# Designed miniproteins, single chains, continued (2), part 1

Every score and structure here is a prediction.

Each design is a single chain, and the fold is of that chain. pLDDT is the mean over its residues in the fold that is shown.

## One batch from the design tools (miniprotein)

Design m4001
Fold by ESMFold2-Fast:
Structure m4001 (fold): chain A 87 residues (1-87)
Amino acid sequence: ALSPLQDSMLRTLKKAREAAEKGDTEKAVEYLEKVAVAAALAGDMDTAKKIQEVIDELLASGDFSKEKVLEAIEKVEEIVKEAIAKA
């Protein structure tokens, strides 16, 4: 079974994807930031750092298209799934 923090990360990622699919890219980024915070609160600073690196790359790109934001979400989903598999 997933821990409450792991479940929270996955549910927040789903909300990020839903926001991006609606074209609300600002809200999608806010949800990605919440996933990084949840990883840090779980004590997984390595995972939090990897998620933050994806967010920083997206922000540095200046491209907040639906496609670019969804690409960032997919990278964060992979990071979170790998972190859960290693726990």
Scores: mean pLDDT 84

Design m4002
Fold by ESMFold2-Fast:
Structure m4002 (fold): chain A 88 residues (1-88)
Amino acid sequence: SAEEKEEEELLEKVKEKKKELLEKIGEPLDVEATAEDFREMHKRLEAGEDAFKVAEKAKKEKKLNEKLIEALAQAEVAREVEAEEAAK
């Protein structure tokens, strides 16, 4: 179905973006993501910072974990999809 195809395409894009983040920023820390870490991430993304800049700041603050990288990858893919739709 169209819904299943769309979901699969989004999953592939998120996997690619997560890989790109890991290659560019480095390995996540073995620390847990707090609700505050996710709130700060969303706040920075809403302010117009790209996912890579947010990841670099989280790494500097020793808050960059695997779940935060996944959330950043999802947010960046959503931004790219929105830009593609706006271009149509």
Scores: mean pLDDT 76

Design m4003
Fold by ESMFold2-Fast:
Structure m4003 (fold): chain A 90 residues (1-90)
Amino acid sequence: MEELRQLAMEAGRVGARIAEAAKKLGNYDLAEQATEAIDEVIRAAKNGDVEAFLKALDRLIDIARTLADQGVPEAEEAVKRLEELKEKIR
């Protein structure tokens, strides 16, 4: 099984791209929410807390979906990538 830390690092990279896209749109509130969700993913992985990890990952997916609805192509890829990471935990 893949370590939660490796999955958290990948989710963090995807989340960072989401935060950058939100900032480019001037949506600083959404960028801040993405950064907070990344911190939650990393903290949960460090603590081995699978439930907290999945909740934080779902928050990143929701943020990515919001940006995708605003027409950001990078956010559509981010949703797919984050859902794939979620499948690997099961």
Scores: mean pLDDT 83

Design m4004
Fold by ESMFold2-Fast:
Structure m4004 (fold): chain A 82 residues (1-82)
Amino acid sequence: MEAVKAALEIAQAIFDLKEGKISAEEAFELIEKLLPTLTEDDREMLAELIKSYETEEMKELAEAILNRDLEKIKEVLKKIEE
């Protein structure tokens, strides 16, 4: 259960970004810090949570997280901030 804490923290940051509570830059800094600490299973779980938003941007973000594509994550977070 402790192992999923980083994944849940990333999910919360994405939700806060969608609600306008944090910036895309703040969300990216958190993801850049925590993403390397996630297992493959944690990334898959996180991707499913993000996909539950059923938007094109959230689907792109989930795929970028699964691939650990930091450049794509940064790009998609800016789209979500708008």
Scores: mean pLDDT 80

Design m4005
Fold by ESMFold2-Fast:
Structure m4005 (fold): chain A 87 residues (1-87)
Amino acid sequence: SAADKEELNKVIKEYLEKLKELEKLVNDPNATKEELEKQVEEINKLLTKLETLGTKSPELRELFEKFVKENKEKFNKIMEKVKEKLS
């Protein structure tokens, strides 16, 4: 539905903003492990919402899969830095 597509786009926007904040935190020498873990948890909750929206229709699933494909490399690079800081 149009409402579900609008919700998907809204959650995508929130996810990308949270990912930018995580990138800033991971590059901040004063960021705590707790702050990084909290931001990762928030991003994972948004990703779960996107995945759930993707189950509602074939069109929404295609939009979700395209989003994942376009953002996978950036997400993985940020998460590698997070793992290094949390180790």
Scores: mean pLDDT 86

Design m4006
Fold by ESMFold2-Fast:
Structure m4006 (fold): chain A 85 residues (1-85)
Amino acid sequence: SSAERALEEAIRLAREALRLAKEVIEKDLPKEYLEKAQKLLEKGKALFDLVASVTPVPKEYVEEFEKLVEEAEKALKEAEEKLKA
């Protein structure tokens, strides 16, 4: 369904945000990559919220998305602190 495709895209966006945030930390990438990671996570959250507003989301998607968001937010915070130092 279109809802399932949107949930999969939201998860993909959150995974990409996490991956990019970790690369900013590991490879000392410039601020523009941190900003890109933040925008990817915001887009993923917006898409997930949009789907959740119109249909019940299966628990498995909720749990996977919430874990990815938590990990991505932690990585983004670490990357922000590293860039401020």
Scores: mean pLDDT 88

Design m4007
Fold by ESMFold2-Fast:
Structure m4007 (fold): chain A 104 residues (1-104)
Amino acid sequence: MPPSDEALKLASEAGRRTMRELSELGMSPAAVTGAALRVMGLVLDHHEDPRRREIAEATIEAIKRHAEEIERVSQLSREGRFDEAEELSRRLGKEIDEEVRRRL
């Protein structure tokens, strides 16, 4: 089933909120963009889940708690340390997913 208009609207709103709140924390544009795309993708992947709003909210809050480590991923990439950036990114993704599951 394609995403509903409500799910598409929520994905857009969640992405915009992610960009605003992470920019306010002083994160780099690359880190902000990556985080927003992740949140939007998760809402779209869960478009048929009635908890999609709660998933978006929990994911944004988890990303904000891990803001320094997410910024570190961007820093490692800028330094050409791609293997370390990938390892940290993978670990952070798992931690965020586990935190979101525990909140729901």
Scores: mean pLDDT 82

Design m4008
Fold by ESMFold2-Fast:
Structure m4008 (fold): chain A 60 residues (1-60)
Amino acid sequence: LERLRRLKEEGASPTLIADEAARIFGVERSRFVQVKLAGLAAGKTLEEIHDAILEEAERI
């Protein structure tokens, strides 16, 4: 989680954060990609999408 928060602070894209989360937690990349795509489809801001990815990572 600390690494993901640093990436967000450095302005990393939601895609990069999702990929890093999948790698760190050893889960399917598609899990975090689905969260990102759902957020985009719902009209969420970049900030909200980042938060959604972090919340999904915390559920693992």
Scores: mean pLDDT 69

Design m4009
Fold by ESMFold2-Fast:
Parts: structure tokens; sequence; C-alpha cells
Structure m4009 (fold): chain A 98 residues (1-98)
């Protein structure tokens, strides 16, 4: 993977991990928004695969934290961005975590 693509993957996962670990709902929302902005940046830069990998990583973090509704929201974000295969992978992960 290109260095920039990996930075975007790591940045997305890091932001959503902070959202999942935040006890303050406002702080969690801010980190969730930061993750979404990094996904948009990845797509705009042509790193659609990095965006998909970041979203899948985020869904795993939320599922492991027991935040199943947040993991489903990540699947919806993937669909809205046209990352249908990533959305299907996330939904399978969420179903297996339930």
Amino acid sequence: AEERAQQLVDGVIGAFKKAAESEDENEAARYFTAGQLLIVAAIEEGHRDAAGQGLLGAAKVFSEAGRIDDARQVANIARDLGLEETAEQIEKLVKEAE
C-alpha cells in the first residue's frame, strides 16, 4: 500500500477508536465526525480502497467495544459513499458479533 493510503487507514481507525473509547457523548461525536472527514478525504484523493479498509477497521473497533449500533452506522456510511462491498463485509461482521 502507498504510505499516504496507510496513513488514511490508520487515521480513520484511530479516530473511530477514540470515539468508541470516549465516555462523553459530545467527545465521541467529534471523533466520529473526524473519522468521517478522513474517509471523505481518502475518496477525494483517489484512495477508495483505503476508505473501505478504514471503515471495516472502524466497524471492528465498534463491534469489539459492544457499540453495535455505531458499527451499523459505519455500514450505512460505506453504502452512502458507494462502497457496497465494504458495507456488506461490515454487516456480516455485525451479524456475527450479535
Scores: mean pLDDT 83

Design m4010
Fold by ESMFold2-Fast:
Structure m4010 (fold): chain A 76 residues (1-76)
Amino acid sequence: MKAVVLVKAPTSALPAVLEAIRKLSEKYNILSYAVSTVGDTTYVAVILDSEEDARKVAEELAKVPGVLSATVTPAP
């Protein structure tokens, strides 16, 4: 089952978030990601093929300096 990790961070933290996603893609099957910026806040949606892996990816992304939240939602 596909899952989405939604990361909320200041736009200034985006490079660190993208670097963390790149490193995590070596361990987890990350299918794609999308970035949306609203003012000084950026949302990154990371799509995985596994909810279990998505939970682990969310935990790791939450540790990135500046990240405000990382939440997992099942994808249809």
Scores: mean pLDDT 82

Design m4011
Fold by ESMFold2-Fast:
Structure m4011 (fold): chain A 90 residues (1-90)
Amino acid sequence: MKAFEEMVKEAKERIREEAKKNNIERSDEQIEAEAYTATKLRMIGAVLQKAIEYRDSNPEKAKEYLELLERAGRGDEEAIEKAARLALEE
């Protein structure tokens, strides 16, 4: 299973359980949209955190993380997967 898809699935399950606990009716489309948004923000945070960590000690490595984030934002599947794996390592 791709790391991004795994994170989205986990987010969907969490959102469904929370809705069930509060007796709130949510559509599958709403749950999916919220899960994708949460996953995307988590990935952005993880990549930016790594870029900040390496900024002073290894500027080239920091640049690679920022380029990864840019590529993922453009819909690059490989970049999205790398960002998701990085977020899961946290």
Scores: mean pLDDT 80

Design m4012
Fold by ESMFold2-Fast:
Structure m4012 (fold): chain A 110 residues (1-110)
Amino acid sequence: AREAEVQRQLKNMENRFTIKMAEIAEKLKSGEINWEEAEKEIRKAYKEASAKSSEEVPEPTKEQKMLAHALLAALKIKLYGVPLETEVELLSRKMGIPKEEARKLIEELF
């Protein structure tokens, strides 16, 4: 019972963060925000997702999960200098998509 409640809270936190990351990725891709603004929104999204909430969030779509993981990959490249090819391979394996599609998703955020 207690373990199930903890898992539910962790899943809701993950879902909230994933949805927010997808929204940030779409705004960055459209040019509505720059990378400085995106970094601030990511920090805010992480802080808000970490806050305890009793409200259940719907599970992110596959597209939202892909965008969220692509944004995290782009952030690692930008902040830590991780090679593009490394992040393309990781995203491709995690999402079960071709490397060409993974590369496009990451590159569209720059």
Scores: mean pLDDT 82

Design m4013
Fold by ESMFold2-Fast:
Structure m4013 (fold): chain A 99 residues (1-99)
Amino acid sequence: MTLEELQEDPLKAAKTLALGLVNGDYPTVALATKALQNDPRLKKLEQLYEEGTAESIAQLEELLDSPDPLVAALAAGLLAYHPDENIRKKAQEKAKSIP
């Protein structure tokens, strides 16, 4: 999978980022992150994760069920290593189930 392919398909890039994070595939995570670098959806979700408040994390958890599959994939990737075990399990299951 090339950077150009991921830049042309943001949904594929988001799914690739989510699965890369779940699997600890850091080269793939870096490539997918670069492809999505200018996507405002990634920036908004990263901001919520960096805020780290109960409210911001609850919003990310709700976004796992987003009708936008790109947003759902990004939320799953970001929550894949959250310190709460229940949140991590939901995120990892979601990342694997995204079509």
Scores: mean pLDDT 80

Design m4014
Fold by ESMFold2-Fast:
Structure m4014 (fold): chain A 76 residues (1-76)
Amino acid sequence: MEERRKWGQEIDAEVEKLRAELEKKGYPKDTIDAIVDLYRRLLYAQRYNPEVAARLQKQLDEFEKILKKEEEIRKK
């Protein structure tokens, strides 16, 4: 119930780390924003609804496939 502060700090830290890593890799802003948004939703869903969390994790896996394709275009 009163986990909002700790929970928000944990989510913020994870989201910032992921965003910084993606920015260093030179991914487009829209790609970074989409991945970060999915990841943030995943972290929230882990608290509210594990079923939704599992679904969001699957979406992140699919996004990773798209990201690898983008990485191939950008880096190769």
Scores: mean pLDDT 72

Design m4015
Fold by ESMFold2-Fast:
Structure m4015 (fold): chain A 60 residues (1-60)
Amino acid sequence: SAEDLLAQAREAQAAGAFGGAAVYAAGSWKLLGMDAEGARELAREAGLEGTGVENAGRLV
């Protein structure tokens, strides 16, 4: 789910591997039919706004 992807991105950010998590989220959100706006809304609600996850929808 998108929430699980955001949780993985948060863990990757803490570990210093955030870029890989963002790329993974971008691909998965595309398969879920989510766009950049949806990614931004979920990132904001999950407290990850400003981490780059909100841009994941643009990476694919």
Scores: mean pLDDT 55

Design m4016
Fold by ESMFold2-Fast:
Structure m4016 (fold): chain A 70 residues (1-70)
Amino acid sequence: SFEELKERIKAQIEAILAAKDEVSLRVLAAELRELGDEESVRLVEQAIQGKELSEEEIDRIATILAESRL
């Protein structure tokens, strides 16, 4: 289901952020840029620079990615 996919993606994003995995964050930013969601790209770029993302910001990114994979 969409909700199961979204929660799986959200967990992956949270794991990437917790690990400070810049390589995975850059791949994520590139995927979001291809999807045309510039706000999500900006949020991921801020996370690469060390900003902590809020739960709402992570949820937004997970939603955009889940919608693209249906």
Scores: mean pLDDT 84

Design m4017
Fold by ESMFold2-Fast:
Structure m4017 (fold): chain A 64 residues (1-64)
Amino acid sequence: GAVDGEAGLRAGLAGNGAGGVAGAHEGLKSQDPVAARLGALGGIIGATRPGTLRAAEELLKQAE
């Protein structure tokens, strides 16, 4: 739900994207599209280095 998605967004922002990517994966696993989308957004916004952004993109692609 939205609460889980917001937690993923916050984790992504705090962890340079890593927490958001994990949140997106967990949202997909629980079939919660809001959590998956907010986690992905946190991962993208939190990414400040090319390596972190690339890792986020690869995990999002595998989660599809």
Scores: mean pLDDT 60

Design m4018
Fold by ESMFold2-Fast:
Structure m4018 (fold): chain A 78 residues (1-78)
Amino acid sequence: MSLSELASRATGHALLAVGYLSEPESPETLREAARHLDEAARLLEEMYKKTEDPELKKQLEEDIALYRRRRDALLERL
């Protein structure tokens, strides 16, 4: 899978998480949002492994950590 395809899929999962959080809050919407944030982080980790650009690696590390922190915050509300 290309870096562009990984980025597109990661963005898609992040947008799905936002979509679930736009609905009335329920345990189901929190779990689904958390799953999509986890998948977005996983796809960004695959980009991290494939890229040789140190600036992109730094940005990906920050974005992965951010999505995982947001996932954990949602799971704490269950």
Scores: mean pLDDT 88

Design m4019
Fold by ESMFold2-Fast:
Structure m4019 (fold): chain A 88 residues (1-88)
Amino acid sequence: MKEELRERFEKAIELVQKALEYAKNDPEVQKLLQEAIDNLRKAIESTLEEALKYVEEALKNLGKAVQKARESGIGDAAVYLLEAAEVL
């Protein structure tokens, strides 16, 4: 269970990093994506109970980032973020 969850979180981080490549000139989206990555990294280092809290925070950050990415016209980033949320 713990190793399978770690692999899911690592895959989600990779997808969020792909979204960051499209958000190079959008500081609001970059901030939300970095916060999502930081929360997922904390989830990997945490107990299962604490990991769930960090995943919830990451999902909130991803939701805000999807909205901002759509507003900024970087829809390709939004696709990767939705895939990251589905993996979690």
Scores: mean pLDDT 81

Design m4020
Fold by ESMFold2-Fast:
Structure m4020 (fold): chain A 64 residues (1-64)
Amino acid sequence: VEEALAVALAAGDGGAAAGAAEARRQLEKGNIPTALKSLEEALKTPGVSEESRAALQAALAKLR
């Protein structure tokens, strides 16, 4: 999860980076449902790169 979130943040896509950052913040608080929602919203952002999308999907799969 941490590795996938780091990749999404590093890719620099605005929506993907924001969603990954929020998901990490919620995971630090132990709020897994909110972290999942943040990742799902990031995946719905238009123009997200394939690298960011793959990283977000990997993080979602790890949390599910």
Scores: mean pLDDT 70

Design m4021
Fold by ESMFold2-Fast:
Structure m4021 (fold): chain A 129 residues (1-129)
Amino acid sequence: YLDEFIRKDNAGDYVGALEALEKGLEAGTVSPSDVVEALMGHANLGNPAVTTPLVGLMIKYGIGSDEIIEALKKQGFTEVAEALEKNTKTNVKATILPVTPLTIKEEVALKLAEGKISVAEAVELAKER
């Protein structure tokens, strides 16, 4: 699943990439660190269609990072930061620069985390205004 995620992500198939990542998390073949690395890799691209579902999956699967939570709080994404703090079961060390922009549609990330929408729906909603 991790190799499938990388291939589909590189091809711009974000729905397929994120679905492969979630299946890998369920199967135990994708680690919490892989999800954090994916978020950090996409943060500098400023693409909410990918960063939003990744944060939602982190909340859903109990993946946290003190450094990412701090960056989210500093940039005003307080709702997803609080949800990450509350739901963190596995803390992953992340190297994030204070100026790394995070663009998150908080309502969409929280709906995905709560199981109210699918990854495919989250990608489409995060593309919308």
Scores: mean pLDDT 78

Design m4022
Fold by ESMFold2-Fast:
Structure m4022 (fold): chain A 93 residues (1-93)
Amino acid sequence: DRERIERLIRELAEWLVAEGERFEASPPLSEEEVKETLKRARELYERLKGKPLLEQLEELLRRRDEAIATSLAFGALAIEKGLTDEFAAAVEA
């Protein structure tokens, strides 16, 4: 399980970095788009927060089509699970 979890964390970290760079190159979101994205992020977070870490990571990778919402949900889950250091290490590696 550990090797699979570490691989999924790396895949999410690499994807989040790429999406962040693409987002910075994009026009700013409207207030309505921000509200809708936050709502979707909250729904995803609420659905996943009680699940095992491996299942959380697999579902977040499956939802990459909703980039900003998935990124926000992952950030919240990473803080809750104490994975902030692991995420930082994966991005830096």
Scores: mean pLDDT 65

Design m4023
Fold by ESMFold2-Fast:
Structure m4023 (fold): chain A 80 residues (1-80)
Amino acid sequence: SSPVSRIVGLALRFIGALLDGDEEEATRAARELAEAVLSLPEPSEEDIRLLGLLAKLAREAGFEEAAEILERTREELLAR
């Protein structure tokens, strides 16, 4: 699968975990999403926006570890 397909799949898995209230799975999906995005040669502005949106949703759900992972990943991309 393409890198874009993997990122979309991981984002959907993360959203599914949020809807299910599954903090452990949301945190795992956040970690895998962070690794996938950080491994991209040229992360897009859309990738950065997606991380920001998912981090906000994690914060609103009270999934602090998942939110911190996504926030740190976004900060690293913005520093590039």
Scores: mean pLDDT 85

Design m4024
Fold by ESMFold2-Fast:
Structure m4024 (fold): chain A 72 residues (1-72)
Amino acid sequence: TDERRRRLGAALREVARRLGMSAVDEVAEASRRLQAGDFDGAARLIEELIRKMEERGLDDSEAREALARGLA
C-alpha cells in the first residue's frame, strides 16, 4: 500500500542518514525494491541495514522508534 511504501521509505531514509556512504549500494537496492512493489524484500534489506547500524553503535532510542514505525 502507499502507507506501507511511505513508512518503509522513511525507515530507509533514517538508516541511510546514519550509515552514510558505507551503505549506498544496499540503500539503492532497498529503494529499487520499494519502487517495484517488493515491500517484503525491501523490509528484509532495511532490517539488515538496521543490524549494520546497531553493530556500528549508530542506533539510539529515537532511531529505534522511527525504524519500528517504518517496519510495521
Scores: mean pLDDT 76

Design m4025
Fold by ESMFold2-Fast:
Structure m4025 (fold): chain A 104 residues (1-104)
Amino acid sequence: DLLKELEERWEAVMEQLLLLIEELRGPESAEIFRERVEESKKIESSAGEYAAAIINIADTVREIAAQHELTPEQRAALAAIEEAARWALAVMEPLEQEALARQA
């Protein structure tokens, strides 16, 4: 269930991010980013790796947004991506704590 929920949120984040990149940088940049993300998905991923990928996507969006003036629609898309990233962080925190406890 957790992996499926992460995959569904990943797909939603990808859709919003691709729309934002296409509007800010053009369709070629969106296509290159899509290919890069699809390659990453082909690597066997744990729930933690999926959460980390969502966080990295949010960081990329923040960098793009910082270089451009956003429309209200683009700002809403960014907010949706950041909400998904916050959810991913909430999932990552327990997983990291468990890993650290096992290493201690």
Scores: mean pLDDT 65

Design m4026
Fold by ESMFold2-Fast:
Structure m4026 (fold): chain A 89 residues (1-89)
Amino acid sequence: SELAKRLLEQLQGFQEQTEQKVQELLAKGKYDEALALLEESIRELEQLREFVQTLPLSPEDKSQLLQAIDDLIAWLRKKKEEIKALMKA
């Protein structure tokens, strides 16, 4: 569906923008702000996940969107652990 396609494109854009902002914060030594941004991004994606479950999408489109959201949450959690490791070095 057009809605599913647009949401997938928005997820890709969200990932790219979040990564860029995190890199900017890390370059400035703002590790706590970078962690806070990642935590907020995870919360927003968890809310989007709940919203997607309510949408009148095909089971296939819904499954694809939920998987994309889950993959992005996992990626953000991995980025948090990488930043925490940098803070200990």
Scores: mean pLDDT 88

Design m4027
Fold by ESMFold2-Fast:
Structure m4027 (fold): chain A 90 residues (1-90)
Amino acid sequence: MEKIKEIEEEVERRMEELKRRLEEEEPELWQSMSPEERELALEGVRYGHLALLYEKAYEETKDKELKEKAEEYRKRAEELAEELLRLREE
């Protein structure tokens, strides 16, 4: 459905902007992270944005599948955040 594609394209645009800002405006923070930490952090943010946009789309359309997608991505974002914290504690 076009709504799902619109959400995914919006999130990809946000992720490209986030990567650019981290590399250009926060280079010390970005360089201090390992490649694995960078991937986990970016995926966590991406799933967080997907969860928020799917939840918003559910409020507009009342499509239960969008609500299920929002809950799935929110859970995945939380799991990645926990994994990132564990790596940073070592």
Scores: mean pLDDT 79

Design m4028
Fold by ESMFold2-Fast:
Structure m4028 (fold): chain A 95 residues (1-95)
Amino acid sequence: MEEELKRLEKEYEEKKREFMEELNRATELSMKAIKAAVEAVAGGDKEKNLELTKEYNDKLNGELTPRLEKAGKEYSKAKKELEEARKKLEELKEK
């Protein structure tokens, strides 16, 4: 029980870290894309603004969103497994 609980805690922390890393990547891309788009609009270049918006959407939908969804799903699974193991341990302690 203790060894399994420690393994699940380590897996939870690892999956949480991976999810936070993917979330940070998505946030950084969004900030860079907004800045570039605003600068293009301020310069009067509507075509450049459209190209930058398309590039941002292609990267977000093609790369970042799938990675973030996968990391989030793995994090949720690790969290549930840890919570279930902790609940089972408490039930054994009370009986």
Scores: mean pLDDT 80

Design m4029
Fold by ESMFold2-Fast:
Structure m4029 (fold): chain A 98 residues (1-98)
Amino acid sequence: MKEIADQFNEELLAKYEVISRVLEAAEELIKNGEFPTQAKIAEKAGLSVQTVSNAINDLLKARSARPWIELHPEVAELVDRFVALEKEVDERDRQMAA
């Protein structure tokens, strides 16, 4: 278990800067009253849409692994930021739908 968790954390830490840029761009879009689509995140972060999609998939995988794998503190921070962004998007969607 420890070796699998270590490898998983190392792979995510290697992508830390890219994932962090994706989250920062999404957070700024929400702050500016814009919906954070992958295309808008890519434009704001200066990344390709494919890179943004890959980063989101990595975050989804990390969130799903959390109950079975102990995440490195830096990886856990990225997942917590992602969960907070999902909550903000869902809250906005509910307010717009009402």
Scores: mean pLDDT 78

Design m4030
Fold by ESMFold2-Fast:
Structure m4030 (fold): chain A 79 residues (1-79)
Amino acid sequence: SSAARAVAAHNRALAAEFAALAEEYKDDPESTALLREAQRLAEEGAASEDVDEAVRLMGEAHALAARGKQLHAEKQAAA
């Protein structure tokens, strides 16, 4: 369906974004670990044939990535 293709495309874009951020934050192992986990969830969501599962995985990936980004921002502000 159009919706399934859109969710898969969004999850692929998120996986690429989180992979790029993990490389950028490479010297911050805690934030990188959260972003790598978010990347894995987004990749699983992109590969899922179940739209509801893909949406759930997308939400979990967003939550972990938000935590990783926030942790990195706090560490930069404290430096």
Scores: mean pLDDT 88

Design m4031
Fold by ESMFold2-Fast:
Structure m4031 (fold): chain A 82 residues (1-82)
Amino acid sequence: GASRAFLQRVIDALRNNLPLTAEEQAFLDALEPLLPKPTVAGIAAVAKKFGISQEDLEAALPEIVRIQEERDVQALKDAVFR
């Protein structure tokens, strides 16, 4: 479905360091504040805002969290040398 295809594009772009579309970036910007402690209400709100199935978003969330955590660790390492 469209929700699954959208989430897969976001994951593939993050995994392969590809440029994000404006909609993909807006989605990640809305999701990012929730990643340290995802709530059911927060995930449902993001899913509704972007027309995504909540089930598809919940299924994709572990992979998105994993990639963002790896990026945050790298940013922290880079900051230590500046």
Scores: mean pLDDT 77

Design m4032
Fold by ESMFold2-Fast:
Structure m4032 (fold): chain A 100 residues (1-100)
Amino acid sequence: SELLEELKKILEEIKKNPEKALELAKRLKELAEKIETKEELEVALEAVEEIINVAKTKEEVEAALEVAKILLEKSETKELILRAIGLILRAIGELLDLEL
């Protein structure tokens, strides 16, 4: 799908240009609402994970957390639900580290 290719481009861009994490997280949030397939959801979850991995600011982590929440609502299998919950918990942990 066109959405799947766009999500893959965001994932590749975050790996190559971690300084764009906030911009890419905001773009990913816009696309997350349009996700309809398991493949799109899996790529989006991987993109959120990469944003959390490279995030340096509270704003970047908060943006990733908002995307993870949308992806949780889109998750229909136990495996995808647990992955989304794991990313939400990880983002909360990163926020606590940045505030303390």
Scores: mean pLDDT 87

Design m4033
Fold by ESMFold2-Fast:
Structure m4033 (fold): chain A 87 residues (1-87)
Amino acid sequence: MATATEEVRIPRRLTREQLRQLAERGKEIAEEIEKKPGVISADAGVVPSPEGVTITVEVVAEDEEIAKEAAREAAEELRKAAEEIAE
């Protein structure tokens, strides 16, 4: 088993409604990542900051390669979701 963590920093302030949408989307993305072969668990957290928003992704998988690849994919999907919501 291995754990991989990725952070996505979005340099924009989001409204409370946009933060809720991002949290819901993060949960959806984590659930999809958990469906991948070799992934044991995936979690995403959304934290507002003075600079904007930080999203943290943690993936636990059967090996380091699977964990890192899944975490990178989740981070990329979350970045896209945050950009769409921030529009």
Scores: mean pLDDT 82

